# Designs tried in a protein design run: designed miniproteins, single chains, continued (5). Part 102

Each design is a single chain, and the fold is of that chain. pLDDT is the mean over its residues in the fold that is shown.

## One batch from the design tools (miniprotein)

Design m19549
Fold by ESMFold2-Fast:
Structure m19549 (fold): chain A 110 residues (1-110)
Amino acid sequence: MEEDLERAKKLLEEILANPPTASPLRDYVPLLRALKEAGVSDKTLLLVAAIITSERGKVTLSSILFYGGLAKRLGVSAEDLRKAIEVLRTQDFPGKEGLLKLLEEIAGLL
């Protein structure tokens, strides 16, 4: 839904501007800012944020299908997602290898 995307975008922008004191997103806010500065779309940022805050962030067939489906519904392009992957390769963060593998599998489905 377009309305849900606008709401999620506003929430993401608010979190990036004022990171919560106790949130899984806090440690990843610099990473999300780096993606935004590189020109990655808000739709791709929402996908990445959803993955890093999820208890299902493990690389499994179920997670690939779920987030691949979410990426398609959000209208994430394979090109924009590959741009995000390249930016993420230059950053240091917990779970990097698993996140990159999951995003590469999703890009292959787009």
Scores: mean pLDDT 72

Design m19550
Fold by ESMFold2-Fast:
Structure m19550 (fold): chain A 59 residues (1-59)
Amino acid sequence: SADTRRKILLESLEFESKPKKEQIEELRKKGVDLGEDASRIELNSAFNILIQKELKEKG
């Protein structure tokens, strides 16, 4: 839905605005551990996939 797509965009933008350490920690709390050497592109991609699953299953 349009509302789901908007939520994904906003959550992704908030995540991308965070320091790398906070991004890694947030993903770990959600059960995804890419390690400390993961690039910002990898962290952003993993978060986008995860949030799409969460919001599409709930909405």
Scores: mean pLDDT 80

Design m19551
Fold by ESMFold2-Fast:
Structure m19551 (fold): chain A 75 residues (1-75)
Amino acid sequence: LREEIFELLTHFVSEEEAEELLKKSTEEIIKAVKERIQKNIDNAEDTPTVRRVIEAEMPKIEELIKKLEELLKKL
């Protein structure tokens, strides 16, 4: 469970940041991940290569967020 959550978090943040987030509440972790994704989307508007990657990965990102929320509820 913890290892699965850590792996999912590393898709959005560094390994060091993921370990720090795991010390926070479920609500704070979800908020941080969603804010990071939104920030990356906003920044990607100025970076065509990053924008294309985010667009292609968006359905997978949404699925990963849903899975993260479900796993965090089990902690």
Scores: mean pLDDT 72

Design m19552
Fold by ESMFold2-Fast:
Structure m19552 (fold): chain A 75 residues (1-75)
Amino acid sequence: GAVKEVAIIPVSIPSESALPAVQEQVYQQAKALTEQGKRPVVSLTFDSSLTQDQQDAASRALAEALQRGVEEAKK
């Protein structure tokens, strides 16, 4: 069928300063997994020091990195 194997990308955000490195990791992994024919999904853990606004911003940034990786793999 048209069902792709799901591949989980486990990521942890220990601080706001870690976000750019995690975005790059998610982008690279999403691209590689999509090129392998898998559907990438992020499993996200936040450190308790992060505010709700920081968690929301990080979640959006990681979703955008995931989408960019998937789109780049389709080229």
Scores: mean pLDDT 81

Design m19553
Fold by ESMFold2-Fast:
Structure m19553 (fold): chain A 68 residues (1-68)
Amino acid sequence: EVPPPEEVELPETINGKKLFNTKSAGSGGPIRYFAKYEGKWYGFSSRAELFGFEQIIGKKPDEVVELP
């Protein structure tokens, strides 16, 4: 088992730090949604931001997690 060096693991492992792709995750507002693409997690403050990112990538996320 070799963890990929570019992977941002589960949201819990972030511990207050922004994701590597904070520029894509939105303007630094509260992150409510996480979407996984090709083993990487991307954070979004709203569903609209997630939909916009899906359009840019051109495909649906592999997984989606919503924070309470």
Scores: mean pLDDT 57

Design m19554
Fold by ESMFold2-Fast:
Structure m19554 (fold): chain A 80 residues (1-80)
Amino acid sequence: MEGAKAVAEALKKAGESGDVKKAIELLEEAEKEAEKAGDNGAARAASEAKKWVEEEGSKLSKEDLSEALKAGADAVEEAS
């Protein structure tokens, strides 16, 4: 599996959960998988998404967090 696909799947699952802690866990795992695949761009995207969730995620409603993470998944898939 390419790293970008793993990151996009993690963002979708995080969006479905609407949970900040779960989103961080999924993005950390996706970053590790992207690094193993040699996909530095996807690994960076996962790292940046994790930082954003840590800083902003708790300030958003569950619905807004979900929508933002799902939009991020689409963006990662397009960049692949």
Scores: mean pLDDT 78

Design m19555
Fold by ESMFold2-Fast:
Structure m19555 (fold): chain A 66 residues (1-66)
Amino acid sequence: MTEEQRKELLEKLERMIKSAKANNLPKTAERAEELKKKVEEGELSEEQAKEEMDRIQHLGVRELLE
């Protein structure tokens, strides 16, 4: 993953975490924070990070509807 791709993903994850906390979605916020940590540590490829973000977005939609 390039530095530009990593920065973009971290910015998207930060916005996702802030949105989840603002909407009282604790499960979504927790998973987004875990993914942000893995991206910061360089543990994931861009493809793996995007796939996990998509899963977290689906979780957020379900949690919001509760």
Scores: mean pLDDT 80

Design m19556
Fold by ESMFold2-Fast:
Structure m19556 (fold): chain A 55 residues (1-55)
Amino acid sequence: GPIPAPQATKDQVSGKPATYRSKSSNLALGEDHAKLPKDPFIDNPLTSYTLEPLK
C-alpha cells in the first residue's frame, strides 16, 4: 500500500476547505491535483474531490 493517509489528505479529502475548492472544481481539473494531492499520497488520487468540492 503506497498510500500514506494521515498527512494533510484527510482534511482536503473531507472537503473541509470547500470554499477555494469550488473554483478549482472547474478550471483546476489538472491544476487542482497539484495543490490538493501532492506527495503524501498518490499525486491525484483525490482528483475526484477536485471535480466536486463538497457543494
Scores: mean pLDDT 45

Design m19557
Fold by ESMFold2-Fast:
Structure m19557 (fold): chain A 94 residues (1-94)
Amino acid sequence: SAEEQMEKEKNRQVAIVDAFSARLDAATTPAELEAQIDDAGAYLRSMGIPDTEVEAIRAAVLASPAADRGAVLRRQAVPKVTRLVEETMAYTEG
């Protein structure tokens, strides 16, 4: 069940992104927003997303209305983290 393991890992990483999105939506001060987006960025870097792409995601989130910040992070990050899971598992598990 390599396919089932890949789907499980993709679902796990999406849940992590969803948790960061919820924390961004809950941020009420500029300091809280910066802390949450820095934590999300550190997670994305740990997944292997290049710094330039992480900074582009950060810029998109910060340019968004407060109500949309979590949704913007999710839209930008989910395709990248799911692709990295697929690429990593295809190379290391066969």
Scores: mean pLDDT 84

Design m19558
Fold by ESMFold2-Fast:
Structure m19558 (fold): chain A 70 residues (1-70)
Amino acid sequence: LKEELMKLGVSEKAAEEVTKLAEELLEKGETPVEIARKVYDLLLKKYGVSEELAEKAAALVLKWVEKKLE
């Protein structure tokens, strides 16, 4: 997940925090959609990334979480 986020243009620090957040929320039983939404908000509000990049990152996290629940 971290490497894929970095390839998308997310900074290493933001990609690390997103990966940790996604793993923590998945462990707590949050839904894939809710995890993706929280990632989107984190990237926009804390890291100031563009809406376009935040949407792409959230979509990547959604796909990653869905694969983990199979």
Scores: mean pLDDT 82

Design m19559
Fold by ESMFold2-Fast:
Structure m19559 (fold): chain A 100 residues (1-100)
Amino acid sequence: SEIDEIKEAWKKMEEAAKEKKNFDEAREISKRIEEKSKKIIERMQEIMTEEELKEAERLEKEAAELERRGAPKEKLEELEKRAREIVEEIFERLKKIEEE
């Protein structure tokens, strides 16, 4: 499903940032998914809380900064933790809506 594709790419983003500091690659994957999956993003906004939307925006900003600065370890670990938490919660709710 589209949700599974996004989950898989998000994991690839985490791995790229962690292993090789290839945050440029992780960012490109994230942007391609965002552009391709506008319908899913619209559904996400319907089910996301304001707090989750703010956290997603914060992660996007942090990803851009990490890409520019070359991904310091401490920031990578915080980003991975927050991204995993948010992605898992949101995608489980999306699956319930999409695959009722």
Scores: mean pLDDT 63

Design m19560
Fold by ESMFold2-Fast:
Structure m19560 (fold): chain A 60 residues (1-60)
Amino acid sequence: MRVAIVTKPGTTEEVKKKIEELGGEVISEDEHVIYAEIPVENAVAELAKLPEVEAIAPME
């Protein structure tokens, strides 16, 4: 599942590490937004719990 993850400024590196720990892959990043491929929907829920994450939106 491809998602756009909006992070708090300065926390992008921490969120990228968490994506990789959950088995996801970072596709690209733009400022404080990370575009990632997430293997399972439960991993999206885990990312949404992070205080560094402001929003997660599914992509097409």
Scores: mean pLDDT 77

Design m19561
Fold by ESMFold2-Fast:
Structure m19561 (fold): chain A 89 residues (1-89)
Amino acid sequence: KEDEENYKKALDYIFDAAAYLLGIVVFEVISKKTGVKLTPEEQKRVEELRQKAREDIAKAKSYLEKIKNPELKAQFEREIADLEAFLAE
């Protein structure tokens, strides 16, 4: 049941990070595609979302390393890699 608890915690942080990234997409990707500039308040919000996403990804990684099931661990490693690639831009 240790794997089950670590899986749930990793999953929660991954979902939170993904939600923050969706918020970034709404502001940055649409702005980039349409050429409409973000306001200073929107830019600050995007910065806050990026920071929260990075923090949650780091926490997800800490729980992921404790998962014993190799297939489940590999799946979450791919999810985290995708989220990190998006943040790296």
Scores: mean pLDDT 78

Design m19562
Fold by ESMFold2-Fast:
Formats: structure tokens, sequence, C-alpha cells
Structure m19562 (fold): chain A 69 residues (1-69)
């Protein structure tokens, strides 16, 4: 499970504006939450991908707004 999250974080670091460090911290938080709430491996990965995509979207919006100002 944890290895799959870390592989996903490495892959997303190449495809998003988020730093590797931010994605690894997010992966650890999602992993801990999944362990506490009894999520399956697939549910934990799905939550991580959604959280990473939302964070990427927000970071891009902030960057675009700063570039426009």
Amino acid sequence: MREALYRAAEELARRTVLSRETLMELADLVYQQGQRDGWSTQQTLDRFYRAARESDRLAREVAARQAAE
C-alpha cells in the first residue's frame, strides 16, 4: 500500500506543479487517514489522486492570478 502511494507521488511530481515534498507529505497524510478509517488500497489511492489534483488546480489558479497582476 504505502509503496503504491509513494510511486503515485513520484509520478504526480512530474505531471503537476506541486513539489515532490508536498506530494510525499500528502501521501503520508492520506495513508494515515486510510489506516485509521479502514480504507482499501484502491480507496486510499483514489483519495490521494483527488487531493493531489485539487491541490494542483488551486496552485495553478494562484500562479495564473499572480501572472495576471
Scores: mean pLDDT 78

Design m19563
Fold by ESMFold2-Fast:
Structure m19563 (fold): chain A 85 residues (1-85)
Amino acid sequence: AKELAEEASRLLREAADELRRQGKEGAATVLEAMAEAVEKANDAEDYKLASRLVYQAADILAREGRDEEAERLRKIAKEIEEKIK
């Protein structure tokens, strides 16, 4: 689960950078905060929260028209969820 959370955090930071370049500072700031929370996950309850945050980030990206990135994040969120016993 840790490696998937680190991958999700990296993708969220990359998406935040692109949104910031587009002038969408609010959405970028929210994604950065989500990335930090996901990156700090250290136990099963943290990874459950991380999975939920990655799903929420995917919804934000879908609303911004970034559907391919949103679907990629949803797949990672599901994999994190499935790796937690």
Scores: mean pLDDT 82

Design m19564
Fold by ESMFold2-Fast:
Structure m19564 (fold): chain A 72 residues (1-72)
Amino acid sequence: SLLEEAKRAQEIADRVFAELARKAKETGKPVSLDEYLDALIEAFKEEGLDYAREQVELVKKNIDKIREELKK
């Protein structure tokens, strides 16, 4: 069901966030929003969570549009 996929997507998102936070702490480099969104897209793709992946891709597309508006 969509609800089961949403729960699984949340678990995977929490794991990805923890992994990126650990990497940032170890390297002393900040993690960009783009790196986080790309990591979520790849993780959801690997787990076969197509709906969750599409939602993150839409968020990334919208963020890119907002950045483009700021350049005007």
Scores: mean pLDDT 84

Design m19565
Fold by ESMFold2-Fast:
Structure m19565 (fold): chain A 87 residues (1-87)
Amino acid sequence: SLEEVRKEIEELTARASELAEEAERVLRQLDDPALKAEIRRLINEIFQLLSEARAAADAGDVASAREHIARAKELIERLEELLRQAR
């Protein structure tokens, strides 16, 4: 439902924000320019997808919102893996 989609976007946005804060701490200590660029790219893509999911939900497009949510989840998992490797 649209209500479930909106709740999931809120939960993912909170998780992404926590990961972005952790990433900022990692980036301050990290001397690998390529890895820094990849982490920043993933953070930007995650928030872009969550923004697009919110826009789709506001338009009543549940299908598009779910596609953006699914992609955001994949990138969140990838970001978590990279942060574990960089620590």
Scores: mean pLDDT 88

Design m19566
Fold by ESMFold2-Fast:
Structure m19566 (fold): chain A 94 residues (1-94)
Amino acid sequence: ELREEVIKLAREAGLPAPLARTVASDIVSLLARGEFDEVERVLEALRNKDIPGLEAILDERMERDAKEKGLTPEQIAERKARFRQWLADAEARA
């Protein structure tokens, strides 16, 4: 299953299990929407163990989704800050 392969790749890149599962679910969602270029960007970051690059990709996606939902710049910034805190907490628990 693609999801399990992505989880394995993320774990090999050093991501904790909760984050690896989140990334795998995100990739499955991207594939369902036909966003193959974004899938490749995420997979390349994981293969290269480029955690800062992966975070940048996730930030871009959060901003795009939030703008589509009509959120303000302040609300977008708050969501990004909460996501960064969640990532830090997940990494600290691994």
Scores: mean pLDDT 73

Design m19567
Fold by ESMFold2-Fast:
Structure m19567 (fold): chain A 87 residues (1-87)
Amino acid sequence: SKKLEEVKKAEKNLEAIIEELIRNPNMSSQELADKMRKYAETMEGEVRELFLRVAKELGKAKSMDEIKRVLGRAFLQLTAMKAEIES
């Protein structure tokens, strides 16, 4: 399914962002938001909308705990999207 492949690619892109954050925990919320927006430009539909929404939330995050919460919710949303496609 094209939709399933798009969601899997979005998960890979999100994993790359999380991996970068693990290597550089001093990365700003704005830098993370900018990375999310750049990935969104390479995507379509619901996953693009999700990445743009998450980027907006990251841009407003004031702590590492808020950043982790936002990224964790994004992963759960991608998991839910996969479950709906495979149902």
Scores: mean pLDDT 84

Design m19568
Fold by ESMFold2-Fast:
Structure m19568 (fold): chain A 69 residues (1-69)
Amino acid sequence: MKKKVSRMAALTTAAMLREDYDMSDPRVKETAEKLIKAGVDEKLAWAMGNAAVRSGVEAEEAVKAAVEW
């Protein structure tokens, strides 16, 4: 969990800076939509969704990490 969350944070920053995230990936879309419903900004939600998938963090776990952040 702590290792995955740390990797997710680094990948979120990288994705936001490069805007290099796969919006067509259904796992990314599902995670991003859950983050948006939790009150996360759309652009940040998509970056975090991509980072969560790349870090092996499941959608529910990613939402919990984002809320705790």
Scores: mean pLDDT 68

Design m19569
Fold by ESMFold2-Fast:
Structure m19569 (fold): chain A 70 residues (1-70)
Amino acid sequence: SLDERIEQIRKEIESNPELQAKVKEADELIRKGNELEKQGKWREAIELHTEATLLLMQAYVEALERIRSK
């Protein structure tokens, strides 16, 4: 199920410091992007949210590849 797959990905990320670092960096970018949105700086906010999305995708894909190699 999707919930089981999400749980597996989360556990893989939690077990890997490099993947954890990417998720934390993405969270920081989301936080900064949200503050820029509050200031009406939509272009800058979109840029940070895009970067955060790419980092999360990289972390999730890498976690999925590690699960497949087990």
Scores: mean pLDDT 85

Design m19570
Fold by ESMFold2-Fast:
Parts: C-alpha cells; structure tokens; sequence
Structure m19570 (fold): chain A 87 residues (1-87)
C-alpha cells in the first residue's frame, strides 16, 4: 500500500541522515527545514506549529478535492519536524 511505501521511504531517509550525514550537514538541513516551515506558515497565514500547518494544508486539500494527498503531506511535515528536532 502507498502508506507502507511512504513509511519505508521515511525510515530510509532517517537512517541515511543518521549514518551518512555529518553533524554540520544535519544542522544545515534543520536550518533549511525551519525556513521552509516559516515560509509555509506565512503563505497559509498560520503559526509555525506542525498542528497549525497540517490543519491548514488538510483544509486546502479537502477544498481542492485532493483529500487522498493528505497522508503524503503529513509524511512530509513529519520529516521536516524530525530534521528540525535532530538539528
């Protein structure tokens, strides 16, 4: 299923970052993730919290009739949060 593939990809990315990325590279990725989160928050007119961004994106996807893309967006935001927490 698509959900299982997305989770497998997420796990591979996390493992690769932990094993192949230097501490400096991790900090740079975290900085970029924070900047992207801030830009998304500004674009949607919400706070920089993961919950606020997810709610805004879910609402937009539902309005566009693309609710099937919600799990993909949730996964992307989870990866961003992981990078921010790691750096």
Amino acid sequence: AARAQAEAQRQKLIEKIKTEASEEEIKEMARKAREERAQLAELFGVSESMEALLEALKRKLEEAGQAEKIPLVEGLLEVMEFLIELG
Scores: mean pLDDT 74

Design m19571
Fold by ESMFold2-Fast:
Structure m19571 (fold): chain A 77 residues (1-77)
Amino acid sequence: TAEEEARRAIEAAEEGKGEEAAREALEAAREADKTGKLEAGMGGGVAAVAAGAGLASGKGAEGGLIGGKAALAGAKA
């Protein structure tokens, strides 16, 4: 689920696994799109942008953490 993937992104980021954190945040965004919920989709959109930017700039852990938190907030709404 979007919430599970978002939680994995946060955990990977806290462990310093930047690429994994960003990939999990992107997966949370994809799962959010499958729910059809507006709040989940908005959180997933932020997660995709943050994770993508993090990967592109070499800050995958930062992007994954920001994206994971956004996706989690949207999934819980």
Scores: mean pLDDT 75

Design m19572
Fold by ESMFold2-Fast:
Structure m19572 (fold): chain A 90 residues (1-90)
Amino acid sequence: SLAAELARQANLEAAQAELDRYKAENAALFARQAAAFQEVSDRINARKPDASDEEALRLTEEIFAENPEWAAAYRERVELLEEFKRLAEE
């Protein structure tokens, strides 16, 4: 079990290093995505402080309907993170 746990940790560290490298090489893209995510978060907090996860999801959908550019940036970020998550699982 310890050997298997150490192997998983090594895989996660390798995936994190690859993600960090990609973030550095694509800093402008990640900055734009982070700004869009922060703006959505700020608007959720402004509309309903202490929103539950379910309420936050509903508000996110409303904000994305009003701001399709932020929806696109968020989808791109999720797709990139899912790809790196897949690498960590292989």
Scores: mean pLDDT 76

Design m19573
Fold by ESMFold2-Fast:
Structure m19573 (fold): chain A 81 residues (1-81)
Amino acid sequence: MEERRRAARELAQLLADVLLEFEPDPATRARLRAAVPVGEQKAFENATAEELEEMKRELRETLERNRERLEAEVAEHLAEL
């Protein structure tokens, strides 16, 4: 139980990072938010610890893949100012 709750908490924090900085696409953010609603940990109630760890791994990969692109987009937007 505790191990699963810890993984869920870590996943929620990782998703929050994605929502706040790394995913400007509203549709993608809505999908991620629906999977892990901010402040709502109940979405993880029926997920196994292994499934939560896999989701965390996929999110880390998504963050790394998109970080460079998002940083470039932000820099381009700021250059417009």
Scores: mean pLDDT 56

Design m19574
Fold by ESMFold2-Fast:
Formats: structure tokens, sequence, C-alpha cells
Structure m19574 (fold): chain A 77 residues (1-77)
């Protein structure tokens, strides 16, 4: 079961295709620490993945193609 914050994060990633922790923090009005923790929890569940932003020390997050249908179903529940 997803928390309300985790649902909002997944919805944002689904709509934007990629997000940074800063995007999540700014859009949802949560702290950077909370955004990073929730993104880590979703990654640990296998629902999202991260990659290093070229030329920076920051990550962007996305829904892998193989998880797309599962994430869509979770957002519809």
Amino acid sequence: MLTETQRQILQLIYERQTVTSKDISEELGISPTTARRELQALEEQGLIARRLVPGSRSYYYYVPEEQHEKVQQLLEE
C-alpha cells in the first residue's frame, strides 16, 4: 500500500517522466530530506529507478518501462 506522499510522487514522475528530489520538494511542499527518503522507499520497492544527472552530483528518478503498468494500476486504486 502506498502512502499519500508516495502516491503524489509517483503521479508526478508518471506525468513528467523524470523528476529530481528538488522537483518533488518544490511541487509537494515537503522538505528535501523527506523527498529523498520517499524516493528511496519507492526505489527499494522497485517502482522507480534513478540515474546520475550528467555533470552533477544529483540523481533524476523515473518509472522503468517494465514497471509502467504496475505504477499505472497503483495510481488508479
Scores: mean pLDDT 80

Design m19575
Fold by ESMFold2-Fast:
Structure m19575 (fold): chain A 70 residues (1-70)
Amino acid sequence: SPEQAELDRALAELREIADKMTDENVRKKVEEQIARIEASDASPLEKLIDAGAVLLGAVTYQIAEEKEKK
């Protein structure tokens, strides 16, 4: 269950990032990825790897968005 705990933490981090996104369309895409991972019947480890990839993308986007902010 260490993998499950890490997955829950990664998904919580994704939700926090999504909540802080100013672009509603991008936020919805991140929320869709979270829902997809949660609905998957894959192993907790496979879901954690998937969540990590989504998290990297979301953080990268957030950094780019902050650079556009006046």
Scores: mean pLDDT 79

Design m19576
Fold by ESMFold2-Fast:
Structure m19576 (fold): chain A 85 residues (1-85)
Amino acid sequence: NLEKFQKLVEQTRELLEEARRAIDAGDLDTAVRRIGQARDLLDELNSLLSTLSPEQREQGQKTIDQLEKELQEVLDRLDEAFERQ
């Protein structure tokens, strides 16, 4: 379960980076899709926390909190981009 958790963390980070690049390129449809995919993976990550050891769960929660902060930053950039369309 830890291995699966770590793989989903990496996939979530890649999706957020793809969303950022899509926003920068003006491809807002791709950005929306990547953000949606990242949200789905964050939901799965939250579900996987219950399958980790207490120590791994503490570190995993901190990782999820950071990813949620990064997601919010990407959402703020997306909103700004839509307001300029």
Scores: mean pLDDT 86

Design m19577
Fold by ESMFold2-Fast:
Formats: structure tokens, C-alpha cells, sequence
Structure m19577 (fold): chain A 74 residues (1-74)
């Protein structure tokens, strides 16, 4: 799988997580801003298509998954 294909898959996962977080209605304004910022960084990663952007996008996906787990546990 190419770097571009990996970033595209991560971007779709980030979109799904952000949609789930938004639908929960349980995010603080600061948490919403972070989720929106991570989605924007993932959009930029699709244009840049570097290994650095792939790594950064994966880290942001992991952070969003953790936030969703916290929201669901509350």
C-alpha cells in the first residue's frame, strides 16, 4: 500500500471518529477544536503525501480514538 493510500484510509477513519464525537454532543469546546484541527491536518496530509504526514495522521487518529473512549465511558 502506498503512503497516499495509507493517508486516505486514515483520513476516512478520522472523519468517522470526528462525526461520532460530534454526534455524541459530549465534547467541550476545547475538545471540539482539537478534533476539528486534527481533521484539517489530515486533509493537508492528503495533499502532502509524506511519511511524516502519515505518522502525524496516525498519532492524531490514536488521540481521537482515546477521546471517543473517554466520552463513551462518561
Amino acid sequence: MSTAQQIDQLYKQIQELVDQLRASGRLSPAERAVADAYLKVAEEAKQKQTQYDLRLTQQHLDALQGLLDEVQAS
Scores: mean pLDDT 83

Design m19578
Fold by ESMFold2-Fast:
Structure m19578 (fold): chain A 76 residues (1-76)
Amino acid sequence: MVQYEVRLPDGSLLRLNDVDALLEWLRENYGASDEQLDEIRRSLERGDENPSVTETVFELASAPVPVVIRRVVVED
């Protein structure tokens, strides 16, 4: 099963099981635009074609630090 991990500014980690849930969280909490959300989705989809790409970094205008999103494969 694939999960998405977001590193929060306080050092905590948020794990989400669904890309759509991740994108909605970024919209609500960091004010990500539809254009930015589309770019994030495409970057995560590219990770499926290149398994070496496990981490992506985005600068969102309302986020206090660059947002780090990690694709994690969980066995179960």
Scores: mean pLDDT 71

Design m19579
Fold by ESMFold2-Fast:
Structure m19579 (fold): chain A 55 residues (1-55)
Amino acid sequence: GAQKVANEEGEELNKLLQKLDADKADEITAIFAEKANSGTEEDTRKGLEEAKKLA
């Protein structure tokens, strides 16, 4: 379900963010959180893809 996808993709994003500087990590985290708050599995996946492009 959406929550499981959010947890798995959130963990993957967290590992990616640890390699970035703080300002960039904060920006990417905000973008992902906005999409994850929509509650759909597809939006959560799109959020991670956009985060990866910015990283």
Scores: mean pLDDT 68

Design m19580
Fold by ESMFold2-Fast:
Structure m19580 (fold): chain A 93 residues (1-93)
Amino acid sequence: NPLFKVVKKAFDEADIDKDGFLSVDELVLFLKLLYTNAGVKKIPSEKSLRVDAKAIIDFLDFDKDGRVSKKEFLAILKRPQALADLQKALDKE
């Protein structure tokens, strides 16, 4: 999955404190990096990215402390159904 490499790089760059977890604010940075690495010229607004970041945390259900771990986050990308379910969760915002 070529998406896996792009996501892993963006996660590492967004993980500012290098603890292997992303908070909501770090997930916003992660999403900005994903759009930038995908060559998107217009990145969604900060407000929209915060909504998406919260939906991702709520969807993953691995870190009920309001954060997502790198290992657990990357694991969902290996399952096509998990990506579809995540997209459905984002559409509710």
Scores: mean pLDDT 68

Design m19581
Fold by ESMFold2-Fast:
Structure m19581 (fold): chain A 78 residues (1-78)
Amino acid sequence: MEELLKQIEKEYEETENESMREQLELVKKLLEGADPEEIAKEMLEKISSPPTISVKELAEKLKKELEEIKKEIKKKEE
């Protein structure tokens, strides 16, 4: 998990794209234990057009993705 956070920080520093930096910050917060529902709300509030997905659905998707990432890290490292 810490290695993934380090990789995200490296990509954050290497990218000049502000949109990508914002996405990496949200992913980093999620990996550090932020509530997926709060992250989903922040993402949807930043969208100027009406969202096609509910906060609840997005939060559940983020939670599943986070669990899959954690499982892959656990398998890859030990």
Scores: mean pLDDT 66

Design m19582
Fold by ESMFold2-Fast:
Structure m19582 (fold): chain A 67 residues (1-67)
Amino acid sequence: MPLDLETLREVLSTLPNVDLALQFLARNLDPNADEETLRRLSEVVAEVFGEDEEEVLRRLKELIAQV
């Protein structure tokens, strides 16, 4: 992913909720992103919105599969 995690935190902080943040990531991710990349992104989303990392990762994988 070309976007660094610090910039990603700033962008996600401007979004009103975790659902919109996950949709943003799913639309802008490489469809071949590996599980390590998805896990790192899920950690950032969980940190910004106070969510569970495993739940965020599961939801992100589901959204990517639909795109």
Scores: mean pLDDT 74

Design m19583
Fold by ESMFold2-Fast:
Structure m19583 (fold): chain A 84 residues (1-84)
Amino acid sequence: DPNEEIGKAAGDAAYQKALELGVDEETAKRIADVAYNAGKAGYTPEQIGEAVKREALNLGIDEKTSQEIADAAEKAAREVEKKL
């Protein structure tokens, strides 16, 4: 399922970037779950990024860090979409 592959890539990228930027594992996993679900639901890479940023901000992460996590999720989703 192309949507499942996109969701997994976006979620994995969001999780890794969140941890790299010092976000705790539990919060990083919650953000990753939003990216996974958005991809599985057929959201575009841009919409996945927007969903990730919104969740990160709702969890109290600053705008810069939230944007970097969102950018990582969007980029991973876009790269997988191009190969399907």
Scores: mean pLDDT 88

Design m19584
Fold by ESMFold2-Fast:
Structure m19584 (fold): chain A 72 residues (1-72)
Amino acid sequence: MFIRVASVERADGRVTLTLESDNGERVTVSAEVAPVEVAADASPEERAEKRGQGYQAVNRAVNAGIAELEAK
């Protein structure tokens, strides 16, 4: 099954993704992400750490959505 991201919404520290299979089945998942807000003088390492937290939350939500979509 081919799965694509049909839409992405970002609002109020939340990312909502709609996943769609090749047969038109859809699943919507949401992940809470901390705003990537770092001090202007923050190191590249600190910025990468904050971004990593958001990616982990989104990856967990996407994997759950894929599993739900494949179970249809």
Scores: mean pLDDT 70

